# Designed miniproteins, single chains, continued (2): the designs that were tried, part 113

Each design is a single chain, and the fold is of that chain. pLDDT is the mean over its residues in the fold that is shown.

## One batch from the design tools (miniprotein)

Design m7920
Fold by ESMFold2-Fast:
Structure m7920 (fold): chain A 113 residues (1-113)
Amino acid sequence: SKEEIIKLLEEVIDVFKKARDEINKATTVEQFKEVLDKAYKEILSLLDRIIELAKDVAPWLAEQIQNIKDALKKEYEELKSITDLEEGREKANAFFDLLIDAFKKLIETVKKL
């Protein structure tokens, strides 16, 4: 349902916001990578659920989420290779902010359907 899709999109935003807060509290590269791994797995699960719900009723949304999923996989592979905590935080924060804004726009578009 449209309500269920909106709820899942909002949950994705909440996971990114929590991950950003936890990354800002990380004092080691190991802690940073643990936060990223947890958030990455949770987000992928949510994105797969959105794709499954959207594929027959809003194919454009399923396509957009698949594109975001592919970009997320690429970025997380790069972030897993970081050795400097400050560089990792800067890159992760920029990426999370970009995705939070993208998901906010998707929610507004879905609400207008």
Scores: mean pLDDT 87

Design m7921
Fold by ESMFold2-Fast:
Structure m7921 (fold): chain A 74 residues (1-74)
Amino acid sequence: MSLEEIKEELLKDTKLAIEVLNEAGKANGLSQEAIRALLRSLADRLIAELAKKHKLSEEEVKELRELVDREIEE
């Protein structure tokens, strides 16, 4: 799997997680800050697993973090 394919799948997973956690969070009275904190925690775990599985470099891991942070902060 190429870095571009990993980035595309991570972006899809992040967008789905944002949708699901926004719906569940609003239904349960969670603040936007709490939802963002949960999303960042999940993203950190997913990126760590991807780095281990695909033997990603520090630079590649940085690109994945920047991609996810952009989606969460939007």
Scores: mean pLDDT 80

Design m7922
Fold by ESMFold2-Fast:
Structure m7922 (fold): chain A 56 residues (1-56)
Amino acid sequence: MTEKLKEEGVKLALELSKTVSPAEAVRKAASKLLDQGLSNDQVSETARRAVEELKR
């Protein structure tokens, strides 16, 4: 359950990075995950994964 939300968050950040800076894309994805009830630790982990994907 939680892992699926993290994966969706990473994909959202990648999609948003086409129109905004990578940092802004990650922040927007993080805000949506917090709204969905993920903890700060879970959101931070998702942000790290998104940054790794963005630099590929």
Scores: mean pLDDT 78

Design m7923
Fold by ESMFold2-Fast:
Structure m7923 (fold): chain A 71 residues (1-71)
Amino acid sequence: MEEIEKKKEELLEKAKEHLEKLKEYIEKSNELDKLAEETGREAILEGASYGMLAVGHASKAVSLRREAEKL
């Protein structure tokens, strides 16, 4: 039974790492969106790229949390 608890903790910790990266990429996307309004179109494309990375990490975090819930 304790092995299941350890596995849950492992999955939740990995989910937390993905949520931290999600926050990082959202912040970068928001910074580039502000810069794009003031300075140029290329910043918009970079902001979109960070947004897509954020979505990927969000999806991974949700998947890992669901695996932990099954245990």
Scores: mean pLDDT 77

Design m7924
Fold by ESMFold2-Fast:
Structure m7924 (fold): chain A 99 residues (1-99)
Amino acid sequence: RAQERESMALAAQTGLRYAEDGLREAEKANDKKAVEKAKDAITKGAFALHSLTQNRLEVAQSAIQGAIDHLEKAIKDAKDEKAPKKFTAASGDLQQALA
């Protein structure tokens, strides 16, 4: 439904904003592994939003799950405390998009 896709898109957009904030913190910390995984998560999330505009709900859901998986890896690999907090917020919003 259009309302379901809109709700998912809003949650995913909020999650991506936190992922971008986390990417900036990881870059400041020179955490190359967390930066790479955060970029992968942002790419998957952007693809999910694009898929929603094309009415491909199942493809979008799969891409959001991929973004969550990359964010979880970014949290595990993080060297500092600031980036993982932002990635955790991003993952939470993306999980809400799938609910």
Scores: mean pLDDT 83

Design m7925
Fold by ESMFold2-Fast:
Structure m7925 (fold): chain A 98 residues (1-98)
Amino acid sequence: AKELAEKGKELAKKGDYKGAVEAYEKAIELDPSRKAELLKNIGDVLAKAGDYEEAADKYAEAADLDPSLWPYLIKAAVEVALKKEKEGKIEEVAKEWR
């Protein structure tokens, strides 16, 4: 489990976010006692990839297991809300330029 979690961190540093998520998910399967920590790490990777909606879901699962992780969920939820508002404005502008 520890080796897979370390591999996940290394893959995330290299920009292989999909590989990092897969390594952390496998680490959870081998050591469920670290599920909250590893879900938070998956959320961090997804946030770096710009997938704030999926990151918020992973942080929510982590916070349910460990309430001290609640601030990470709030941060990701704010980023999701800001992205949705920005995407809505871009979509409206794109409709005018059709």
Scores: mean pLDDT 75

Design m7926
Fold by ESMFold2-Fast:
Structure m7926 (fold): chain A 71 residues (1-71)
Amino acid sequence: GQAAADAIQRATLRLYLEGKITPEQARRIGELARKLAAGEISPEEFLAEIAQIPGLTPEQLEEIRAALEAA
């Protein structure tokens, strides 16, 4: 829901401000988080799509997954 999307967006913004991800990676995560909030994709589909984003490290994927699961 929206709480999960908001948590993902906060984690994504932190990673971006720390210089760990690119603007393009941040935008793609944001698009997927909005679709998740709207019920257009499942949490499983969201995690599968995030894993396909080029240049995201396993540590960055784990931060995003943890944000999703904590919400």
Scores: mean pLDDT 83

Design m7927
Fold by ESMFold2-Fast:
Structure m7927 (fold): chain A 92 residues (1-92)
Amino acid sequence: SMEERALEFIRRVLEKVREIMDMSDPAIAAAVRAMETVLNDASASTIQKLEGALGSLGVMEFTALERGDREAAEALEELRRELEELLAELRA
């Protein structure tokens, strides 16, 4: 289902973020924990989980830009774009 695809995509985003971002950074660690918390919240809708993931990606993208990590920022921008497209499809 589309909901299953959305949850699978958020899990893939979490895996990718852990590979490319510095998890010792408190802002990155907090954003990842926020995304995990929303993903595992049984009361949250799929749309709310995607919105939460977008918020976390935004924080991480901003952090990457602040430190001049262009490669990380570009990878996060691609993930944000894919998540936004999926969210738009689910809202239609």
Scores: mean pLDDT 84

Design m7928
Fold by ESMFold2-Fast:
Structure m7928 (fold): chain A 87 residues (1-87)
Amino acid sequence: MNKYGEETLEEANKAGLAAIKEVKDPRKATAIAITASGAGAAALLGLGEDAEKSARSAVELAKEYGAKKTVEEAEEALEYARKVKEE
């Protein structure tokens, strides 16, 4: 079982939930949540490059939308996604 894949999924889910709570615009919150979910799914499948790209995109969207708590959670997902890529 890919340990870092599971961790990426857990942190990606936290980022998505944070976006839903923190970002009042439903379209913007959904964009972050979908992007973070894509990172988690790719990480579970061992697709480290795709997981890193999606996690990075979630971080950038959260920064663009000023979602500070979501940025923190998305950066955690990105750290684990990078470890999937290194394996």
Scores: mean pLDDT 84

Design m7929
Fold by ESMFold2-Fast:
Structure m7929 (fold): chain A 102 residues (1-102)
Amino acid sequence: SEIDKIIENLEKLRKELKKALENNDKDEALKVIKKLIEEAVKAYQTLLENNSSVDKKKEMVEIATELTKIHLKMTKSNDKEFKKLVEKAIEEAKKLIKILKE
């Protein structure tokens, strides 16, 4: 299904984000977070087409918004802030996967 493909992509991006954190690679983390935002938007569009619950769609918008805020903050971050922002992005990706598996 389209949802299963989105879940697989999100799990791959989450692993790439963990690798960027291990390598202290801010440029890679920014690229991966942008891709996470794109997958969250695709998830939202798929949920709209499938007449999914209003609450589920609202949670998707909130996750996409939070990832966008994390991306913006990360462009200006020092090393300590960078690590915390990557960890927050990983948690947002986990939430997105959980909602899609429900």
Scores: mean pLDDT 86

Design m7930
Fold by ESMFold2-Fast:
Structure m7930 (fold): chain A 96 residues (1-96)
Amino acid sequence: VPKEEIAAISEEVAEWAREKGKELGLSEEDVLLVEGAMLGLGALAYDMLVEGKSIDEVVEEIRRYAKLLVDKMKNKKAAEIVKEGAEELIERIRAL
């Protein structure tokens, strides 16, 4: 898997999450939280692939950390954006 493509995918999904948060009327803090969550999950995926982990292991960890992030979020709309963004990130990584 091209590692540079994971960074690009992460940035694109983070931009999607930021714009979606703004459209749904999230606070500036919640918009930054959903953007940061997507960037963090992408960085996790990149690090795991650098360490030689399989795509299936990366997908499992993205889902695990996304759940941990969602469980800490008080805003339900922000939590749904993180869930949708994590699955989008997974689909794009699987397509590589």
Scores: mean pLDDT 85

Design m7931
Fold by ESMFold2-Fast:
Order: sequence, then structure tokens, then C-alpha cells
Structure m7931 (fold): chain A 68 residues (1-68)
Amino acid sequence: SPLMREVDRLLEELRAIARRDPTDVDAQGAVMDRILALYEQLSPAEQAELLARLGELFAEHAALLAAA
């Protein structure tokens, strides 16, 4: 779906920001606000997929912060 293509793009943007600077909370927050706006428009199955992918990214982010 067009919404899931936008979600994929935003998740890659969020990943790139976190890997560049995991402490850049303003940049991460801006992308997360856009993801949350899309979340409300997704089907339940697409919402579950997004939450699973966010969980993976948050685990990666926590590891990056711990290595800082």
C-alpha cells in the first residue's frame, strides 16, 4: 500500500538518523511524529508490522546508546 511504502521510507530515515547520532532526539522525534500520524491510518495487520519493526529499531538504538 502507499502508506506502507511511506512507513518503510520513514523507518529507513529513522535508522539512518539513529546510526549517525543516537542522541539526536529532535531529529528522531520529527520522524516519529510522522510515523505516528501514519499509524492511525494503517490496518491492524499493518499496525502490527510497524510495531514489530519499531521494536527492532528501538533495540538497535538502545545498543548504540550503550556503546557511546
Scores: mean pLDDT 83

Design m7932
Fold by ESMFold2-Fast:
Structure m7932 (fold): chain A 80 residues (1-80)
Amino acid sequence: SAETIAEMAVEAAEKKDLKGARQALDYALFTQNREGVLAALAGIGAAEGNKEMVQTALDEARKLNLPLAIEAAEKALSLL
């Protein structure tokens, strides 16, 4: 679910776990979950220290009005 993927992405961001963030992305892609993909991209960006990637994911999540992706990306941005 998008919620499970967002939780995985936030945990990976907090731990700077790039492998965990990539696993969240793979799961989102496998389940065709766009909200999960954006949450996972924010997690990857935070794990890599890539603020631009996190901001891009946040902006896209806001444009699409995806609340779990917005919350995950805002949390990821706060860790940078």
Scores: mean pLDDT 88

Design m7933
Fold by ESMFold2-Fast:
Structure m7933 (fold): chain A 74 residues (1-74)
Amino acid sequence: MEPKLSEEEAKKKREEVLKTAEEKIKEALDNNDQEMLEAIRLGLESEKQLFKKIAPEEIYEEFEKEVEKLLSKI
């Protein structure tokens, strides 16, 4: 099955998602907002599922690894 995103498009989308998630995690941690941290966890899992379907496998593997790093901060 051909990926729906090009490698370049997938990389850009990955960077945007990871940057947004990192900023939201920092904000939630600064505010001691456990509900927001849980929402971020669920959001990242949803983004992983989407990326697995539409991104090249290599880009998805990199994305999954970075998401795991972000989740370790929660």
Scores: mean pLDDT 81

Design m7934
Fold by ESMFold2-Fast:
Structure m7934 (fold): chain A 82 residues (1-82)
Amino acid sequence: SGAMEEERRKRILELTDEINKLFAELRKNPDNRETQLRMQLLQLAVAAYRKGDYATADRYRAAAGAPLAVQQAVLDEAKKQS
């Protein structure tokens, strides 16, 4: 249990750092669609990890590093569930 909690905390910190870097990149190029989708998917992954939904969090995290078409498909599915 402690190891799982520590892994979740570590993942949240790593993803938050990545989101902050993507935010800085998006300020330089606001029309970069891949950067926009990656940032949104990582924000969803962080939210899911905070709720203890590891399966959903891992799916969003994996999608953030996927090709644009996969990023868009996963984000569109997430919006339908919200």
Scores: mean pLDDT 84

Design m7935
Fold by ESMFold2-Fast:
Structure m7935 (fold): chain A 77 residues (1-77)
Amino acid sequence: MKELEEKIKEEIRKALKEEGVEIEKLEVKVLPTTDPEAAKKAAEELKKETGAEYANATTLPELGVSVAVAITLKEPS
């Protein structure tokens, strides 16, 4: 869901800003699956599509979804 993706994007920005980290690029995709393999593939595709430095996927079984994230930090460490 686009709305949920935007909400997750804002939460990630907020969490990293609290740690003193600035984001250069951030993309989030929510998948209607709890399959970690499918989530990982989506994160890899999102990384390729956006050219981001890092990609991660997390399953949220209580919500019946997975979240794929592609991110580039202003100062990659």
Scores: mean pLDDT 78

Design m7936
Fold by ESMFold2-Fast:
Structure m7936 (fold): chain A 75 residues (1-75)
Amino acid sequence: KKLEKIKEYLKEQIKKLLESRPDATEEDALEHLEALFELNPEALITDLKKKYPDIEVTEELVKEALEEVRKELEA
């Protein structure tokens, strides 16, 4: 359940990126989110903690959610 909530948040961010950049693919949007997380993991973790205060959000959990979303887009 915790992983699914983080995945939903990431999918929402992908949708927002695609709305602002209609020429981009879902994979481009995901790569952008992956790069942002690599550069500043605390920013994404902080936003997730604000949205889901009852979830113990860790870097590992966010990495797992990003990997799951990537697999869904590649399938």
Scores: mean pLDDT 79

Design m7937
Fold by ESMFold2-Fast:
Structure m7937 (fold): chain A 83 residues (1-83)
Amino acid sequence: MVEKIVLEGVSPEDAVRAALNKLIESGKEVLVELTGPEDERRQAFELLEKQAKAIGAESVERLSENTFRIKAKKVDKGRIILT
């Protein structure tokens, strides 16, 4: 089954970190559901897309206003860079 994470009341950076850690852990695919204001969800999505690409994710897809799909083709543990 595809792993799903629901993130509520966390900062965009913490949400991204949790999602990427789960993707690395699963090594395949994760669904991320973000709750909260549109601006916070947008910021989290932009950070998540950028960081997922940096660690070698195959794709990041926006499925709805609140839900994103991340697929891994090649993920290196320890290559997550938050500047």
Scores: mean pLDDT 68

Design m7938
Fold by ESMFold2-Fast:
Structure m7938 (fold): chain A 92 residues (1-92)
Amino acid sequence: MSKKLVEELLNSIQQVADLTGSSQIEQIRDDVQQAYKTGNNISILEQTLQQLVDFRNQSISQGNSSVSSLLQNSIQLLERLYLEAVIENLMK
């Protein structure tokens, strides 16, 4: 389940990157992908969640509803992935 959710999250972040042209958002996507490949996923997912929330809040303050809606979707996907990763880590 996690791999499919990661792919869905990466696609969601890519849609934001494509719409905004933001290299910072592309970097977030790459960080998530790399963290998942290296197994250091929990701390990177936590950092990425905070970064996506910050970008969403900025887009809201700028009145960009399209970007904020896409970021909210990415945040929801990442929150689900983070919860699954935490549960898996607790079960060891």
Scores: mean pLDDT 78

Design m7939
Fold by ESMFold2-Fast:
Structure m7939 (fold): chain A 60 residues (1-60)
Amino acid sequence: DKEIELGVDQLVVAVQEVSEKRPYNGLHSYFGLSEEQAQAIDERVKELAEKARRRIEEEE
């Protein structure tokens, strides 16, 4: 449903904003991730957030 998708998109944007303030790389040792894996996750979240912002803007 478009309404649910929009809510998820807004959540993804919020997660990306939080990750900018609390870099996932700082938590990689806790999660057992490599620095490269943590960076890849951050990049993926940024990609999803950018697409989510585009969908939100398209919605007006």
Scores: mean pLDDT 64

Design m7940
Fold by ESMFold2-Fast:
Structure m7940 (fold): chain A 112 residues (1-112)
Amino acid sequence: SLFAQLEQLSDELLEALRNKDWPLAEQLKQQILELLKQYLETKELKEEYIEKAKKIAEEMGVPKEDYEVLVGAIAAAMQEIEEGKLTAAAALIKAVNALLEYYKALEEEKKK
């Protein structure tokens, strides 16, 4: 249920970005971050995945305000892959990618 919701919201965010519907994109971003926070509260993450996720997040240029949630989501995705939970991993990867596309689109809009 949570992973299905995360995938649906991620698809809706990407569509909102294509349509340049900034108010909708912001609302969907917030909903995705809230679901990720709820999921991460139920997950015990190993330090090794957190350290790897921090390096990835820094290379991707993740904003400071959302950094901890995206690091957690990336770490959780890696851990779910290692545990063979591919449905969860796919939903988390999709959400991270949708959020990164949001930040990229926001930076491009600021340059106009």
Scores: mean pLDDT 85

Design m7941
Fold by ESMFold2-Fast:
Structure m7941 (fold): chain A 70 residues (1-70)
Amino acid sequence: AALSLETQSLIARIGREVLVPLLEAGASVPDASRALAEALREAAAASEDPEVSAELQAAADGIDAYLAGA
């Protein structure tokens, strides 16, 4: 299923705040992506909206699946 616009916006923001600075600092794509997945799970745990929380957890799981295949 497609992610909500709110979840997509949160993922984009966390990506800019976590993934991009780590890559610019010389982190590997797998290491930066793991940090992104952890940040998404923290955002999910902090969310009061169970649908947004579930979507953020699914996005983090998707990153882990991508890393397992990459």
Scores: mean pLDDT 80

Design m7942
Fold by ESMFold2-Fast:
Structure m7942 (fold): chain A 63 residues (1-63)
Amino acid sequence: MREVVFGDDTSPEEVVRGFEEIRPEVRDYLMTVDHMPEEEADRVIEEALRGLREGTEEYLRRL
């Protein structure tokens, strides 16, 4: 890929869904590259999803 433009017109709901779709890959990356234990990797992912959901909810409320 040459360049990736994201965040400008991407729906927050699509971002959350995309992250959930790749959750297993992110979890594996945190465990193998960052050497996080399974429970810590899951916690980091849950915190990221919570932040994304919070932003998505505020965005949808404004529609």
Scores: mean pLDDT 67

Design m7943
Fold by ESMFold2-Fast:
Formats: structure tokens, sequence, C-alpha cells
Structure m7943 (fold): chain A 64 residues (1-64)
């Protein structure tokens, strides 16, 4: 689904930003989120994941 594809893309972006920040724990958490996003079959869970990931990405960008 498009929502699952967007969640995967956002999780990949979060991992990239955490690596840029130098946060190894955040990078590992982001990688786990990416793996979970790839396994999503529920559209509503994907949409909630997108909202969470967008917030996390904005927070990390403010720290860079």
Amino acid sequence: SMAVEEAVKLAEELVKLMKELGDSDGTQAGQRMLESAKKLTDEEKAKRGIEYLKGAIEAVKKML
C-alpha cells in the first residue's frame, strides 16, 4: 500500500538522520522501526507510524 511505502521511506530517512547525529541507539531504534514498517499489513497502523515518524524526523532535524 502507499501508506506502507511512505512509512518505509520515512523510517529510512530517520535512520539516515540518526547516523548523521551520531546517535548509535537512535540508529538501532530506527532500523527496528524500518524492519517493522516493511512487515506492515494494516493500513491504519501504517498511517499512525507515518505520523510518529514525521514527528521524530522533525525533532532530530532540530538537533542537527
Scores: mean pLDDT 83

Design m7944
Fold by ESMFold2-Fast:
Structure m7944 (fold): chain A 83 residues (1-83)
Amino acid sequence: SPLEETRRILRKLAKEYGLEVPEEEEDELVELVYRYVGTDEEAIRKVLEELKKRGEKTITLENLEPVLDEVVMAPLVEGVEKV
């Protein structure tokens, strides 16, 4: 199940970045992430990194959606890999 994969990636990376995923919003957050970036772990990582940089401690639909829009509209690969 793609949504289950996205949920696992989101939980893993949120824990890594010290961000909370509210249980009551988790299903909606997972659906939102999946809609924008599918199961792209690197894209999810960049999104959570940006949320942490903005001083967020909890992932919400309100703070996540604008960052996902930036990730989708602007190439995430800025300085990521490749020569």
Scores: mean pLDDT 79

Design m7945
Fold by ESMFold2-Fast:
Formats: structure tokens, C-alpha cells, sequence
Structure m7945 (fold): chain A 62 residues (1-62)
């Protein structure tokens, strides 16, 4: 799993793209459990594909 610093940065990237804190938490949680596909789908729906990709990179999942 990503460390706490990586998870926070990943969530902030989604929120910068327009995601709510709840949506960001769900996406980062999915990435941390290894469900990269679910993490991307949640992130893309909430903040768009570029923010979702950045979130995965910051979480260490891409």
C-alpha cells in the first residue's frame, strides 16, 4: 500500500481536479487495496481522466 504521504497527495490531486473529499478517499482506498481499475473509474468519474491518472501515479499504483 502507498504510505500516508502518498495517499494524501493522491487524494489532493483528485480534489484539485474537482473531486469531493469522500470521492477522493474512495479512489485512494481502492488504489491502496490494489484495485487500480476501480480507483481509476472512481477518480475519472469524479475529476476526469488526467486527475485520475495523476492520483494513481502519486499513490504508487501507476
Amino acid sequence: SANAEQGRAAGEALMAGGASGEEADKAVSAANTGDVQLAYRIGEAAAGPEAARRMLELAGAA
Scores: mean pLDDT 81

Design m7946
Fold by ESMFold2-Fast:
Structure m7946 (fold): chain A 79 residues (1-79)
Amino acid sequence: SDELIKLLEELKERIRAGDWEGARDLVDEIARKYGATPEVIEVEITMAMVEMMRWMGVPEEEIQEKALERLDEVLEKLK
């Protein structure tokens, strides 16, 4: 839906800004609103990956690159 695409674009903006708390909050909102669809599950897996990479001390720029790549794949499936 157009609303989900808009929320995923907002998620990409929060990730680019390094707003990890805001990114987590938005992922949780998306999951509550849309439920366990394949696309939402992929978004949740992406955020879990981000949180793991941050805990492991991966550079922020590398985490951002990987997360945005995965979100772009989800967005392509929704178009």
Scores: mean pLDDT 88

Design m7947
Fold by ESMFold2-Fast:
Structure m7947 (fold): chain A 75 residues (1-75)
Amino acid sequence: SLEEMLDFLEEKAPEEVGPLREEIRARIAAGDETVIALLKEAYKAIKEGKASPNEAVLPLTVYLGMQRIKEALGL
């Protein structure tokens, strides 16, 4: 499930994912398909050994940062 993938990412990258857990859950509940896709990509990259946990979560954390900026600007 998406929740199990999120739990796995927080376990592997707690400093990066822990502070963003509730934001990620809220965006998934709102149907943010980009957050869902980036969560799945991070999970797959770690599982397949293609990236370190910290590297694997970067696209997701960058996207969330951009969304916060857009929301603050009313975009």
Scores: mean pLDDT 87

Design m7948
Fold by ESMFold2-Fast:
Structure m7948 (fold): chain A 88 residues (1-88)
Amino acid sequence: GQKERLQEQVQQAIEEIELEGLTPENLAGLLPLLEEALDAGALTPELSEKAVQLLEEASKSDAFASLPEPLQTKAQQLLQQLKALVGS
């Protein structure tokens, strides 16, 4: 279903970033997928934890600094929401 598809898409995007390295393109693609997955309640605890770790690491990267400001804001908002989901 939609939840399983979103889980697989998020997992695949994270794995691609882990293998190929963080790029502005990889980040820009991941952010809408995380937003859709969060809205759909599709994120498992494990995926949420991985997404938090990746977004925290990304926030220190040149790839993040290269993103348009709206995507930087979205990444920060998603990180805050994911941290609340994992830590609460």
Scores: mean pLDDT 84

Design m7949
Fold by ESMFold2-Fast:
Structure m7949 (fold): chain A 63 residues (1-63)
Amino acid sequence: SMEEELRRRAREMSPEEQEDTRADALEAIERGDFEAARRHIDNLRTGGALDDAAALEERLRAA
């Protein structure tokens, strides 16, 4: 339905939000703030940036 489509799109991050959140996650990993990094990665996953979330999760696991 149109309402379900609008709700789905509202959950998706804009490209700018995805880039900003990705940068925040990388900075958190570099600082050793793994709780903040996990939060940013989870936000990316929820916002539809699944590939970015997966790549950052691997980077966090290697840290």
Scores: mean pLDDT 79

Design m7950
Fold by ESMFold2-Fast:
Structure m7950 (fold): chain A 79 residues (1-79)
Amino acid sequence: SEREEQNRRIAAGEFIDPKDLVESIKLSVLSAIAIILGSVEEAEKLYEELVNDPSKWEEVVKLMEEAARELERRLRALS
């Protein structure tokens, strides 16, 4: 709930302490990766790899974009 509350505040354009902004971004990234990979443990490992090797971030972004497009396609097919 705290993560959801922070994300909602950021989306609403509310001012947040920079420390809280960084934490909210980190939690949002971890949550997105965990949803895509289906594993919190794998998401944590990938996050650590991204911190040590930023070039891996482009691969994650592409995977997230593909997942988003597939979800949109399925939702559009149902409507």
Scores: mean pLDDT 67

Design m7951
Fold by ESMFold2-Fast:
Structure m7951 (fold): chain A 110 residues (1-110)
Amino acid sequence: MSPREQILGLMEQMIEVMNELLRRLAAVPGLDPADLERLRRLVAEFNIRRQILKANNASPEEMLTEVERLYARFRAELARIVARHPQTRPLVDEALARLDGILAQMRAIT
């Protein structure tokens, strides 16, 4: 598998982790539906960017840069949710640990 194909696969794994977190957060009592909608839009943007990077034959370095930019936005939105709903911290920390592990794998490829 090429480095580019490996990064595309790792991006798909990140999307799966993000979607699992969204499902678990949706089950948390008292969570604002608007906060969930903002996260859903970021995950949708991540998926759209993955498709664009695949179609445009982007380099592994370009792909990693875009992933880091999108992930920073996702992390910032999660930090806002945790600040308002501290009970979400264990779910968010678990998901971030998994996402950080996937990002570390991408960095090892590039």
Scores: mean pLDDT 88

Design m7952
Fold by ESMFold2-Fast:
Structure m7952 (fold): chain A 93 residues (1-93)
Amino acid sequence: MEEEARRRAEEIGRELAESGKGTASGGAAGVIDGVGGYVSAELAGDEEGARRARELADLASKYLKEGKNKEAAYYGGEGGAWGDARAAAARAA
């Protein structure tokens, strides 16, 4: 149930990132993805994964504020993917 809500948020974030990687919307989607990865890792109890995902989300937020929307989308997306992968690994362990 919570997993479905998270998957929908991830799908929306991915669609926004793909449609506007060079725009403010693409950068904002990257930040959302990075925060999502942080939350996923935190909920799974992976403190190291959460810390790394948060670092990437903060970096994405910094690039978004600088108008570097493509970099924000990239680093935020990396943070999201990292956090989600770490959360999945922690749940499997």
Scores: mean pLDDT 73

Design m7953
Fold by ESMFold2-Fast:
Structure m7953 (fold): chain A 85 residues (1-85)
Amino acid sequence: MKEEEELLKRAKEAIKNKDLKKLREVHAKLSELEKEGKASEELLKMKEELSRLLYGEIAEKLREIGEEIDRELEERRRRLRELLE
């Protein structure tokens, strides 16, 4: 139960931070628990959600965020070149 709560907390933090590495780690642990027959319905539901996020929704969201960051970095790099040149 407590281990289940910790995994759910880690999953939520990974989703909030959009950290693909942490999402993959939590997904792997959930898959291991499912294989051992120790996964609750809540853990199985979370695993399904993480799978969709990893291979779909989070990839789209990270792409959009990456585009925004790249746009900001490009603008900042242009300004720095103007100041240093």
Scores: mean pLDDT 73

Design m7954
Fold by ESMFold2-Fast:
Structure m7954 (fold): chain A 86 residues (1-86)
Amino acid sequence: SMKDAIDEEKLRLQFLIDTMIRLIQEEAERFPEYEKRLRKLAEEYQKLKEDVDNAKTMKEIHEVEKRINKLEQEILELRREAQLKL
């Protein structure tokens, strides 16, 4: 059913978000100079986790997924920037 599909996608996205929060925490420990920026990214992921919990349609799930993808790109750019400055 559509509800089962939504519930399945919620579990997948929650796992992905939790993984990304963990990676951000690891990077904040590794690069204290970027702690403020990384903390902001973690807060944005926490907000997306709330949006996932409140999602009732596949359209809402897809909008959260798009935001996760954008944050993931910001993390990749930040890692590249940090390596180039060290």
Scores: mean pLDDT 84

